# Ledger of designs, part 26: designed miniproteins, single chains

Each design is a single chain, and the fold is of that chain. pLDDT is the mean over its residues in the fold that is shown.

## One batch from the design tools (miniprotein)

Design m935
Fold by ESMFold2-Fast:
Structure m935 (fold): chain A 57 residues (1-57)
Amino acid sequence: MVDIDKLIEEAVKAYLAGDALKAQKLFEEAYKAGASEEEIVEALRKAVLEKQAKEKA
């Protein structure tokens, strides 16, 4: 049993922290738990945009 929402949030946090491998693994776990590809892609895209904004600031 796994909390899909929590897995996606942890994956986004890992990506923002610069750990792309950990983020990928957490997104894969969320997908296996029943998250849609659309939910994962949207969360990842938002994380990428936020990381770019932080790096520029």
Scores: mean pLDDT 77

Design m936
Fold by ESMFold2-Fast:
Structure m936 (fold): chain A 72 residues (1-72)
Amino acid sequence: ERPLADVETVEIHVDELDKELAEQIASVLRRFAERATIRRVVIHAKKVSDEAKQLLEETARELGIELEIIEH
């Protein structure tokens, strides 16, 4: 019943967070969530598209993950 691993925080650093990269991140998070509980994801980016932000927020909500996107 308990997951194989509990992951408190996943940190991702990218220069540009566009829709394509967001879809790749979402896919990786879904695969990882199959074997582990992820509590929080923090994404650091220099530039974020609105489409990327929306897609990741929807994915985080679906997986029960706390999402924070920080633009530098």
Scores: mean pLDDT 80

Design m937
Fold by ESMFold2-Fast:
Structure m937 (fold): chain A 55 residues (1-55)
Amino acid sequence: GKLILTENPDGSAELEIDGEKKVMSKDEAVEEALSKYKLVSVEVKDGKIVATFES
């Protein structure tokens, strides 16, 4: 599956998995992503860090 992690300027992060979005702390989001997925790419888009992960 595919997971997209977006880091917000306030230190929160948004996780998108199969169209479902969750908001949490950056540390929690990174831990959840890395527990099940592998990092594929990191981009900066509109001043936000966007990381893409795949299973």
Scores: mean pLDDT 80

Design m938
Fold by ESMFold2-Fast:
Structure m938 (fold): chain A 56 residues (1-56)
Amino acid sequence: SLLEEAEEFRKKAEEYRRKAEEYRKRGDFLTAEIYEGVAALLEGIAAFLEKKAKEE
């Protein structure tokens, strides 16, 4: 279902944010920012899927 897919994207976003923190701790700020950007994009996809699920 769309809600199940949205949950998967939210879990992936959380993993990417965790990766961003790891890179930041090692001083790789650019890579950390990229991972944060990907996490935000994945969260946007999840929100879109959640919205579509409510339209059904």
Scores: mean pLDDT 87

Design m939
Fold by ESMFold2-Fast:
Structure m939 (fold): chain A 65 residues (1-65)
Amino acid sequence: EKGRKAAALREELMRKEGLSPEEAAAKALEELGVAPSPEQQAILREIAEKLIEIGDEFEEELKAG
């Protein structure tokens, strides 16, 4: 499945290259030679928004101590 390959490559790129999840996902799709469909682009935007939310929550936890 393209999704599983993209997810595995994204995790590798995050671990080895230190890329953000969004950057790693985009690079993984590029390396696999697949252009994201409009549906996939919408999902990627939703994931990016959700990851920003999670990052903000983690930052708030750090501020709270």
Scores: mean pLDDT 67

Design m940
Fold by ESMFold2-Fast:
Structure m940 (fold): chain A 68 residues (1-68)
Amino acid sequence: MSEEVKKASEELLEEMRKEIKDVGEKTGNKEAEEEFLKALEYWVEGKEEEALEYFQKALDLLTEKNGK
């Protein structure tokens, strides 16, 4: 994997972490925040299937909240 891809991935991950924390703070949905952070950790480790599972859990939590 090129160093450019690694750099872009690190910047994207940091941006996503900031947005996840901001969303968690504004919505009060700490469970969704925690699941998103776990997904990012698995993604960084190259565990794509686990990462997608936690992303889906976080999205489900946010979608349920937005329906109310």
Scores: mean pLDDT 72

Design m942
Fold by ESMFold2-Fast:
Structure m942 (fold): chain A 55 residues (1-55)
Amino acid sequence: SAKKRLQEQIERYRAVKAWLEEQKKTNSSMDPKVVDLAIENSDAMIETLEKRLKE
């Protein structure tokens, strides 16, 4: 169902966000500004998908 796909996408974005937050703490070779932008984009996607799931 469409709702199941939305839930799976939300879970994937949450996993990516957690990985990015860990990389920001442990990987000094990554630009923190680029990582912060990627985290913000992941949060925006999660919020959008959660709103669609609730409709």
Scores: mean pLDDT 82

Design m943
Fold by ESMFold2-Fast:
Structure m943 (fold): chain A 77 residues (1-77)
Amino acid sequence: VEPIEPLDEETVSTEELREATAKHLLNLAKFFEEQGLPKLAEVARKGAEEVKKAKNREELLEIARKTEEELKKLHEE
């Protein structure tokens, strides 16, 4: 499974990180839908919505990490 793209902490604000992470997860969800993997697409879309609701950088990174873990588990089935 492809990991969530790492972003430079020094050059990226929390708002920019949130936008980039949510966009990445939504793109990933579209990819999974096109491949006929609806469970993976659902997890990625939920992750994107949770990232948008994150109040701070710590919550955002935790949500992204948990979403990536769930995607890895489903892909290994």
Scores: mean pLDDT 76

Design m944
Fold by ESMFold2-Fast:
Structure m944 (fold): chain A 68 residues (1-68)
Amino acid sequence: SMQALIDELLAKARKDFAAAKTEDEMEVVLQKYVAELAARISDPALRKEAAFRLSKIYQEQLDKLKKE
């Protein structure tokens, strides 16, 4: 199902964000998963929701990276 694909992509994104060591690497990961969602999620409403969830994961991981 498309929902299972979204969940898989977001789980992979979370892992890749956690492995990133710099803000530049975080941006590369974000762009990769934005492109994957655009290419693979044909339903506009599900794509929008997935993009929102991706943005939340990105911000959460970026905040962790910036903590001393």
Scores: mean pLDDT 86

Design m945
Fold by ESMFold2-Fast:
Structure m945 (fold): chain A 97 residues (1-97)
Amino acid sequence: EELEKEIEKTLEYLRDVEKAPDQAISDVRALLEEYLKLVKEGKEDEAENLLITRGRQLAAEYAKSDDPADRAVALHYEVLVAFAEIRRAIKKIEQER
């Protein structure tokens, strides 16, 4: 429930504030919904890997656009990847303590 609300909030921000095109909103929604499905299935490591691998690919695709809105979408993908990598690093530190 909370993750679903955060997905909608993120998509609303990209649409209403960054004026991202419908295709970009659709791509972000698809990635975040697939992530949520994996998390709900208890596949947290797979969910994090999905954000890192697919997020990097989508960030690179949107970053090459001349549209500022597409570049904003790319930045949001980069932030999602960074958070997933930070979570992975914290989990590793927790295991090593």
Scores: mean pLDDT 72

Design m946
Fold by ESMFold2-Fast:
Structure m946 (fold): chain A 64 residues (1-64)
Amino acid sequence: DEIANLTNAGKGDVERYKPLLEAGVSVSEIALRDNEDIFYVHIIANDIYEAEKKVKGYITIKDF
């Protein structure tokens, strides 16, 4: 599935997700969708503004 594919094919991206996981974003909210290597991340936190700054630096955000 998406999480397994992300771990196997995108180790560099997994390394970049590590700060988000430590901030409380679960792996299940990070998914590799699309054959164009497009990712989406759902941020569910009280500090959404701080989390958003970090995500924009590491991950492309796109709604599916």
Scores: mean pLDDT 44

Design m947
Fold by ESMFold2-Fast:
Structure m947 (fold): chain A 59 residues (1-59)
Amino acid sequence: SVREKRRKELLEKQVKFLIEAGEDPKKIEELKKKALEGDEKAEDELAELYAKEVEKKRK
């Protein structure tokens, strides 16, 4: 579905951004795997980390 495709694209964008921002790739990739499997806590953790790093870049 379009929604499922967009969700996967958003997760991939968050993962790429966080790794480039200096987060541990192993930790971020594990969170992505769990989120794709339907782990809501992992998805929320990725979203929170992403929001925090975005805010840091905006000063």
Scores: mean pLDDT 79

Design m948
Fold by ESMFold2-Fast:
Structure m948 (fold): chain A 56 residues (1-56)
Amino acid sequence: SLKELINETLKERIGEELPEDASLEEALERYQKAAGLDKEAEEELREKVELWLKRE
């Protein structure tokens, strides 16, 4: 779920896509690296991740 959320946000904001077999760690690393080029995408993804974690 979290990995899918990260992948979806990267696609929507930056146009990047994770491999289907990527781990959650790899997804987070990709998010940080790609979002470093787009501050708004980083903020949006961070907010979505925080919202998702609050539900746990």
Scores: mean pLDDT 64

Design m949
Fold by ESMFold2-Fast:
Structure m949 (fold): chain A 77 residues (1-77)
Amino acid sequence: GAIEALEKAKEAVEKGDIEAALEYLDRAFGEAMNAFRDDPERLQAIAELLGRAARAAKEGDIESAIEALEEAKELVE
């Protein structure tokens, strides 16, 4: 599910495996789209947080990436 994918993305970010982190973010978004297809405002908020996490991870901003992942996890729980 989305939570598991977000936890795996966090682990990948902490290890510096940005490629794996981005793959798990893509999986998390796919799971969120399936779960919240009838809640566009929630889905948009999740998408924005996942985008922030991806950008922060690519820029080496591990703290901001993890913060965005934890916020996204709260929205999908």
Scores: mean pLDDT 84

Design m950
Fold by ESMFold2-Fast:
Structure m950 (fold): chain A 67 residues (1-67)
Amino acid sequence: LLEPLTPEQRSRAEALRAEVEKNIAEFEKKLDDMVEKGELSPEEAERLKAIRYTAGQLIAVGDELDL
């Protein structure tokens, strides 16, 4: 069951969460660059961003529940 984290464990979990958020931001930037270069349509980029946001939300919820 859920147990409270120590301050040390919480700090580490927050750092890992920040890495996930950074990864999402980098992914979005790559999609925007591909749209600008004509390699991807704006509609396809929006769809991929939506999928990534959903996956990110599930990871965040899972991390919160597991912590």
Scores: mean pLDDT 67

Design m951
Fold by ESMFold2-Fast:
Structure m951 (fold): chain A 74 residues (1-74)
Amino acid sequence: MKGLFYLLTGDYDNAIEVFEKELEKKKDPVILGMLALAYLQKGEFEKAREYAEEALKLDPNNPVARLVLKILET
């Protein structure tokens, strides 16, 4: 997955672009969780929270979204 590669290599802007394009095709809670993580890594905490909350609305057990919210609340 190209978006995940960008996220893991620290290219958060390209990761966000790829994940946003994937969401246009399918509203996937996994992609929403990855967007939350990318925004968290950029220090954009409000966007990170918004995407994590959307991921959890679709899948309450999404591990990435739950982790992002835990980091933001502690």
Scores: mean pLDDT 82

Design m952
Fold by ESMFold2-Fast:
Structure m952 (fold): chain A 85 residues (1-85)
Amino acid sequence: MLKKLEEKRKEIEKEAEKYEEEIEELEKKAYELGKNKEFEKFRELLKEAIKRMKEEKMSPEFITAAALRMIGAFIDGYLEAEKEK
């Protein structure tokens, strides 16, 4: 069990490295949508990203991690917009 979890983690790390640039671009887009307070556009971006990752057979763990990163970036953008007032 533990050895299988360790192997799974290494697979997730390799998958993350391969797609890091793409996920960083999605985070950047999410951040800008947050700054503009565009909740509906963010929801559509998130849905489309998750759908594409599922179609590309990415691991459920990686899809979840990437989605959480996008949500975090959106929140950061929103909070920065509130501070700039």
Scores: mean pLDDT 78

Design m953
Fold by ESMFold2-Fast:
Structure m953 (fold): chain A 67 residues (1-67)
Amino acid sequence: MSAVEIFNKYKNEDGTLTREQVRKILKEEFGLSDEEIDRLIEKYEKNGTFSREDFFKILEEAEKIKK
């Protein structure tokens, strides 16, 4: 599934993702550890949510970790 498809599947009505949604995606799609996920959440989270742009940056970092 593409980054756009993942975002559209999980996004809230306001076009953002919650911490829980991002954690689930990173664990299920990328196989990241809870420690790696927490680090990315702390880096990009704003007011308890993630914008589409910040979410795509998280996915780019997740791909680099998986390699």
Scores: mean pLDDT 77

Design m954
Fold by ESMFold2-Fast:
Structure m954 (fold): chain A 71 residues (1-71)
Amino acid sequence: ASKEQQQGIALKAANAGMEALKTQTPEEAKEAAIKAAKDYAKSLGLEAKAEVTVDDGPRPTVSVKVEAKAA
């Protein structure tokens, strides 16, 4: 997988996590981000491993690191 594909997967995952974090717990937001990464990677014919960190402090953040390879 290219760096651009991995970045696209990470962006989809981060957006899903941030959306979930508006109404869900940090743990559920992390699960949503991981699921989004895997689902999007699969749509590209890739297998992805995502590392997700959620901070629900005063400035909520979802950080995603993705490694993807051909499925």
Scores: mean pLDDT 80

Design m956
Fold by ESMFold2-Fast:
Structure m956 (fold): chain A 56 residues (1-56)
Amino acid sequence: MTKREEIIKKLEELVKYGKSLGLSEQEAMDLAYRAIDNGLSFEEAKKLLEEEAKKR
């Protein structure tokens, strides 16, 4: 697998996870992209999604 394929797969998993927490697809995607762009780990990105969901 290329590193690009790994990143895309992680983004897809993060979006799915965020949607399971009640975030919209757009909100989950924007947060996942921001987390990856800032070099956050998959677990750190999950925490970011959880924090956003808790704001409601």
Scores: mean pLDDT 78

Design m957
Fold by ESMFold2-Fast:
Structure m957 (fold): chain A 80 residues (1-80)
Amino acid sequence: MAEKEKEIEELKKRALEIVEEAVKKLKEQGLPEEEAEKILEEAKKHVEGLIEKVKEEVEKGDMTPLEKLKETLKRDEELL
């Protein structure tokens, strides 16, 4: 299971990178820095919550949330 933990940590890093890139694009479009910082902080908290939930389900032997997270990140990358 240590292998799956590493995979989950890699997905967390990737999700945070996507969020940071999205916020950077919003700032380039004229979003005020204070608003961008708030959005970034809220999105990071959301990502951390999703990752913890995925870890719990993987520990129970359910890989479905992990696969759904991978699909969500692929879609988010395509939309950026």
Scores: mean pLDDT 77

Design m958
Fold by ESMFold2-Fast:
Structure m958 (fold): chain A 67 residues (1-67)
Amino acid sequence: AAVAAGARAAVDTLASRLTPEQREILHKAADAIVAGKFDEALKLADQLPELERNAVRAIARTYAAKT
C-alpha cells in the first residue's frame, strides 16, 4: 500500500521526462514491481534509457530485498 505508492510516485516523476512510449513502459515496470514480478520489471527496464533503467532496477532490488 504505502510502500507500493512510493515506488509508483518515484517512477511517475521520472516519466515526466520521457516520451509517451517510454512512459508507458515505465508504468508497466512499476506495476510489475508492485505485483512482485521483478523479472518482468527488469525486462521492461531494458527498453528504457540508462537513467530510468537504473532507477527501475534499483527500486526492484529494494522491493525484492524486503521479501
Scores: mean pLDDT 73

Design m959
Fold by ESMFold2-Fast:
Structure m959 (fold): chain A 110 residues (1-110)
Amino acid sequence: MVSEETIRELIELLSDEDPEIRALAASLLGYYGRIDPEAVIEAGAVPPLIRALSDESPKVRAAAALALGEIGGEAALPAIPPLERALSDESPLVREAAREALERIRESLA
């Protein structure tokens, strides 16, 4: 079980100086978002992950897109417009992650 404290620390790591740490933080938020989406949503992870879709690192943008897809549901609805923009990202990894995230969000609302 993930603690609220752990989720809050991962949200802070989305602003780390190291892009590998930011990407890992986004991936772990996605993992916990799949297991316990309510805890991740209540900790306020969705707006920081949406901001991470504009990160300078394509690894971070891709990880943030996948994390938003894993969280899914109505809480991820604000992520749809920035994810649609990410379908035109310069990185093929980001474009594929955005495609998968949008499919997962749509399936979560069905």
Scores: mean pLDDT 89

Design m960
Fold by ESMFold2-Fast:
Structure m960 (fold): chain A 79 residues (1-79)
Amino acid sequence: IEELKKKAEETNSALLYAKLGQAYALQGKLEEAEKWAKKALEIDPNLAEGWLALGMVYAEQGKYEKAEEYFKKAQELKD
């Protein structure tokens, strides 16, 4: 995860920030996960992986309605 973080910061890649958000969510580090997912979406608001990462964060927090909204957004963008 530290290697992914360094690469994301060096390249300023929305996709890598979204992947970093997903990685933190899987570790249960939800505050960090949300931070990186939001950074991905600030760079590219149409990135499906960014919305997926936010959905994972809210699902882990038990906020299922919000998680479902974000997962649906990710699916719509992925075609």
Scores: mean pLDDT 77

Design m961
Fold by ESMFold2-Fast:
Structure m961 (fold): chain A 96 residues (1-96)
Amino acid sequence: MRALVEEIIAAHGEREQGTFHSSYSLERDGLRVTAYAFLLPDGRHLVVVVLERDGELRLFTAVLDAEGRLLEASPAPPGVSEEEYRLGLEAAEKAA
């Protein structure tokens, strides 16, 4: 299970020509959030955020500038609350 998630994350970073830079994880109220940051050739960070609850995985992406400021994020995945999405964005900023 973890190996498949890592392959998806690696493939996503490779697609954007990113190099893995760092990760950040947190757990709150049964939600596990892991953010994987990839350094892009232009100095921006592509972050793949994994939200895990009750064995279900949800993914979204965020793009941050070289200073770790949020530039863009994909919409909240179906079944993800506003609070869970916000925790994911917080994790992305900490990973970058």
Scores: mean pLDDT 76

Design m962
Fold by ESMFold2-Fast:
Structure m962 (fold): chain A 60 residues (1-60)
Amino acid sequence: MGEEITEQMRRLALELARRGVSPEGIVEAARRHADHMGLSEEEKERVVEAAREAVEEALR
């Protein structure tokens, strides 16, 4: 119930970070994807937060 989407977005964010996409670009991509999926505002924020965490870890 959203955890699968959060995990998938985290993996996508890590892949994009490894390919050299900017952190801001990755967060924007996650936001657009969540919006396209018709998620609630709360779920969108969770998905975006997961992407941010993944990017921060990848850029360590």
Scores: mean pLDDT 76

Design m963
Fold by ESMFold2-Fast:
Structure m963 (fold): chain A 57 residues (1-57)
Amino acid sequence: LAAEAARRAAVDSLSPQTREVLELREAGLSQAEIARRLGVSVSTVSRRLRKARAALA
């Protein structure tokens, strides 16, 4: 419960674009699939996931 609350707070601190990428990744989509779905490069998806990971660390 404490871990879930901390994760929720970290996710809420992310930009909407970064949160969307994280949610799609947690839904099981690959970085390439997320890039295609959002109309961005795989590099952009990777960068957003890196920011999300940094916030969760």
Scores: mean pLDDT 74

Design m964
Fold by ESMFold2-Fast:
Structure m964 (fold): chain A 67 residues (1-67)
Amino acid sequence: SSEAEKLYTEGIAAIDVAKEYPEEALKAAEKELKDRPEAEKFVEAVKLAVEGNIEEAEKLLKELAEE
């Protein structure tokens, strides 16, 4: 769906931000979750990226786009 593709694109951008600005990336992701429950996995991917687990974060975002 277009929503899944958009969430994937936003997620990849959020991972890039999380590498340089982890606090801002988490804050933005948590704001998305407040507006829509489907963003829960998006927040989880950002948390993985903040922990330095970039590969798992990217994998989770791909799985979101495939649902």
Scores: mean pLDDT 73

Design m965
Fold by ESMFold2-Fast:
Structure m965 (fold): chain A 70 residues (1-70)
Amino acid sequence: MEEEKERWLKHAELLAEIYNLSEEQKEEIRKLIEEAYKRKKELIENGASIEELTEVEQELSEKVEKIIKE
């Protein structure tokens, strides 16, 4: 869990450098990552399927891409 969240945060830092993201965009992406991993933790604690966990990761990727393309 923690390792996956850390990988996403590092990925977000690379995206910020590549796309010259604003502080506002970086903060929005960080919040999305935190929300996604909070949701993922809740799902795991409730015995969620791999499919449900994958959906959270897919939604995170889509939302991050949308912010970058703004």
Scores: mean pLDDT 79

Design m966
Fold by ESMFold2-Fast:
Structure m966 (fold): chain A 101 residues (1-101)
Amino acid sequence: SRERELLLRAIALALRAIGLIFEAELLLKEAEKLEGELAEEAKRLAEEAIRLAEEALRLALEALREEDLEERERLLEEAERKLEEAERLLREARELLEKAK
């Protein structure tokens, strides 16, 4: 059913967001050991990735409480877009961090 499909998507997006936050926090910890403009930019991008992933997690959790299926789908689409942006920023942060080494 559509309701079950959207429920599973919400759970999947929430787990993906949690994983991304964890990965970004590990990158921040690694970046703290390095000095210079590349390390500082990597920290900034990782912090923004955490912010977007936290917003995505909130949206996914809100979708679990939403009774209107159309609104639930809208919330999940917004969560997915934020996670895609967070993943992009985290990849860029990782590339900068490797160059800073």
Scores: mean pLDDT 89

Design m967
Fold by ESMFold2-Fast:
Structure m967 (fold): chain A 60 residues (1-60)
Amino acid sequence: SDEEIEKAQEEMQELLYKAAKEKKLPDEKALEISIKGLEALENGTPEDALKVVKEELAKL
């Protein structure tokens, strides 16, 4: 479970860094999505957190 949480956090960071690197995502928006992902991780499963981040990035 702890390992799954750590892996999910790492994957979320990779998704955000990739989006920022491609200049499609401003730093302020990346921070906003990161906060939403972390909130989803605290209140749900690692899969839920990844889904939230992916859905937010898909809206771009």
Scores: mean pLDDT 78

Design m968
Fold by ESMFold2-Fast:
Structure m968 (fold): chain A 88 residues (1-88)
Amino acid sequence: SELEKLAKELEEQIKKDPTNVDTLIQLGLTYAALGKFSKAVDYLEKAIKLDPNNVKVIDSTIQIRHLAKKAGDTESVERLQKLLEEAK
């Protein structure tokens, strides 16, 4: 799929530049769109550790939490809620 190709391309980008917050956010959003919320959370956790005040991480976390709730992924919802509490 297009999203799976995008995820692979973004993973190659992050291997070359592991501290690129924008790429980590894009990986989080892409994996969430694929329904892979655990991976999405892992990338968002890396992003918030690098830039705790990044408003794009907060916005992406809110969006992904909504998608995880719709999917019934309670564990990912809890992890995303904790990230939102840390980012504020």
Scores: mean pLDDT 85

Design m969
Fold by ESMFold2-Fast:
Structure m969 (fold): chain A 57 residues (1-57)
Amino acid sequence: DVKEKILKLINEIEENSFNSEVVRNNIKKIIELLKEQGIELSEYEAVDYATLLKMES
């Protein structure tokens, strides 16, 4: 489940918000997962999407 994988990556970003490298790597993983589903997002769009998912959950 792509949504479950994305939510796990968002949680890792929140738990490691002080670590810029972990945040960046997890954002890239979210972009890759979305690209596999045919959704091509920039890093900015991926961050916005992740924020919306977290706020709605």
Scores: mean pLDDT 72

Design m971
Fold by ESMFold2-Fast:
Structure m971 (fold): chain A 108 residues (1-108)
Amino acid sequence: MEEVVERVKELIERAAELLRAGRAPEAVELLVEALRLMDEAGLPPEAREEVERYALELLTEVVLEQQRAYFDRRGLSEEERRREAEALARQILEAVKEVYRRRVAEEE
């Protein structure tokens, strides 16, 4: 269990680095693999929540870094920037979950 959580977090960290590099398709593949690993291992709700919270925080930081110039031009406060970045990070996670759901349906 602990080993699976650590490996999932490692995949999420690598996906965040790929997103920083502008390699979104490769980042999505790693996030899909993380979801598959969690599902196949039967992670309990508490462990899934921990992993999703970890992913949300990392993706929020990536969005804050990538959108810095946009936020600066709009004159947003640090609180407003974090709220917008978190909202976008949540949208990214939902899109990845949708990709995973479609792939699982195609395999069945």
Scores: mean pLDDT 83

Design m972
Fold by ESMFold2-Fast:
Structure m972 (fold): chain A 72 residues (1-72)
Amino acid sequence: MVEEARELGAGATRIMAEMSEVSSPQEAQEAGDGLVAALRLKGEEHPETRSAFEEAAQRVREVTAKQVAKKE
């Protein structure tokens, strides 16, 4: 469960980084927001993994912000 949360978070940050390279700043931000929401929802379903999913969501948010800033 915790290991699964970590792998899911790593996958989400990779998708966000790849999408940010080909998408507009707005599209990258929207995709990042969606991934953050999905990760938090998964954490709420399994309270024992909530901290891991919140950490992954924060990482996705930071990667998204950096990629959006780079394109603006």
Scores: mean pLDDT 71

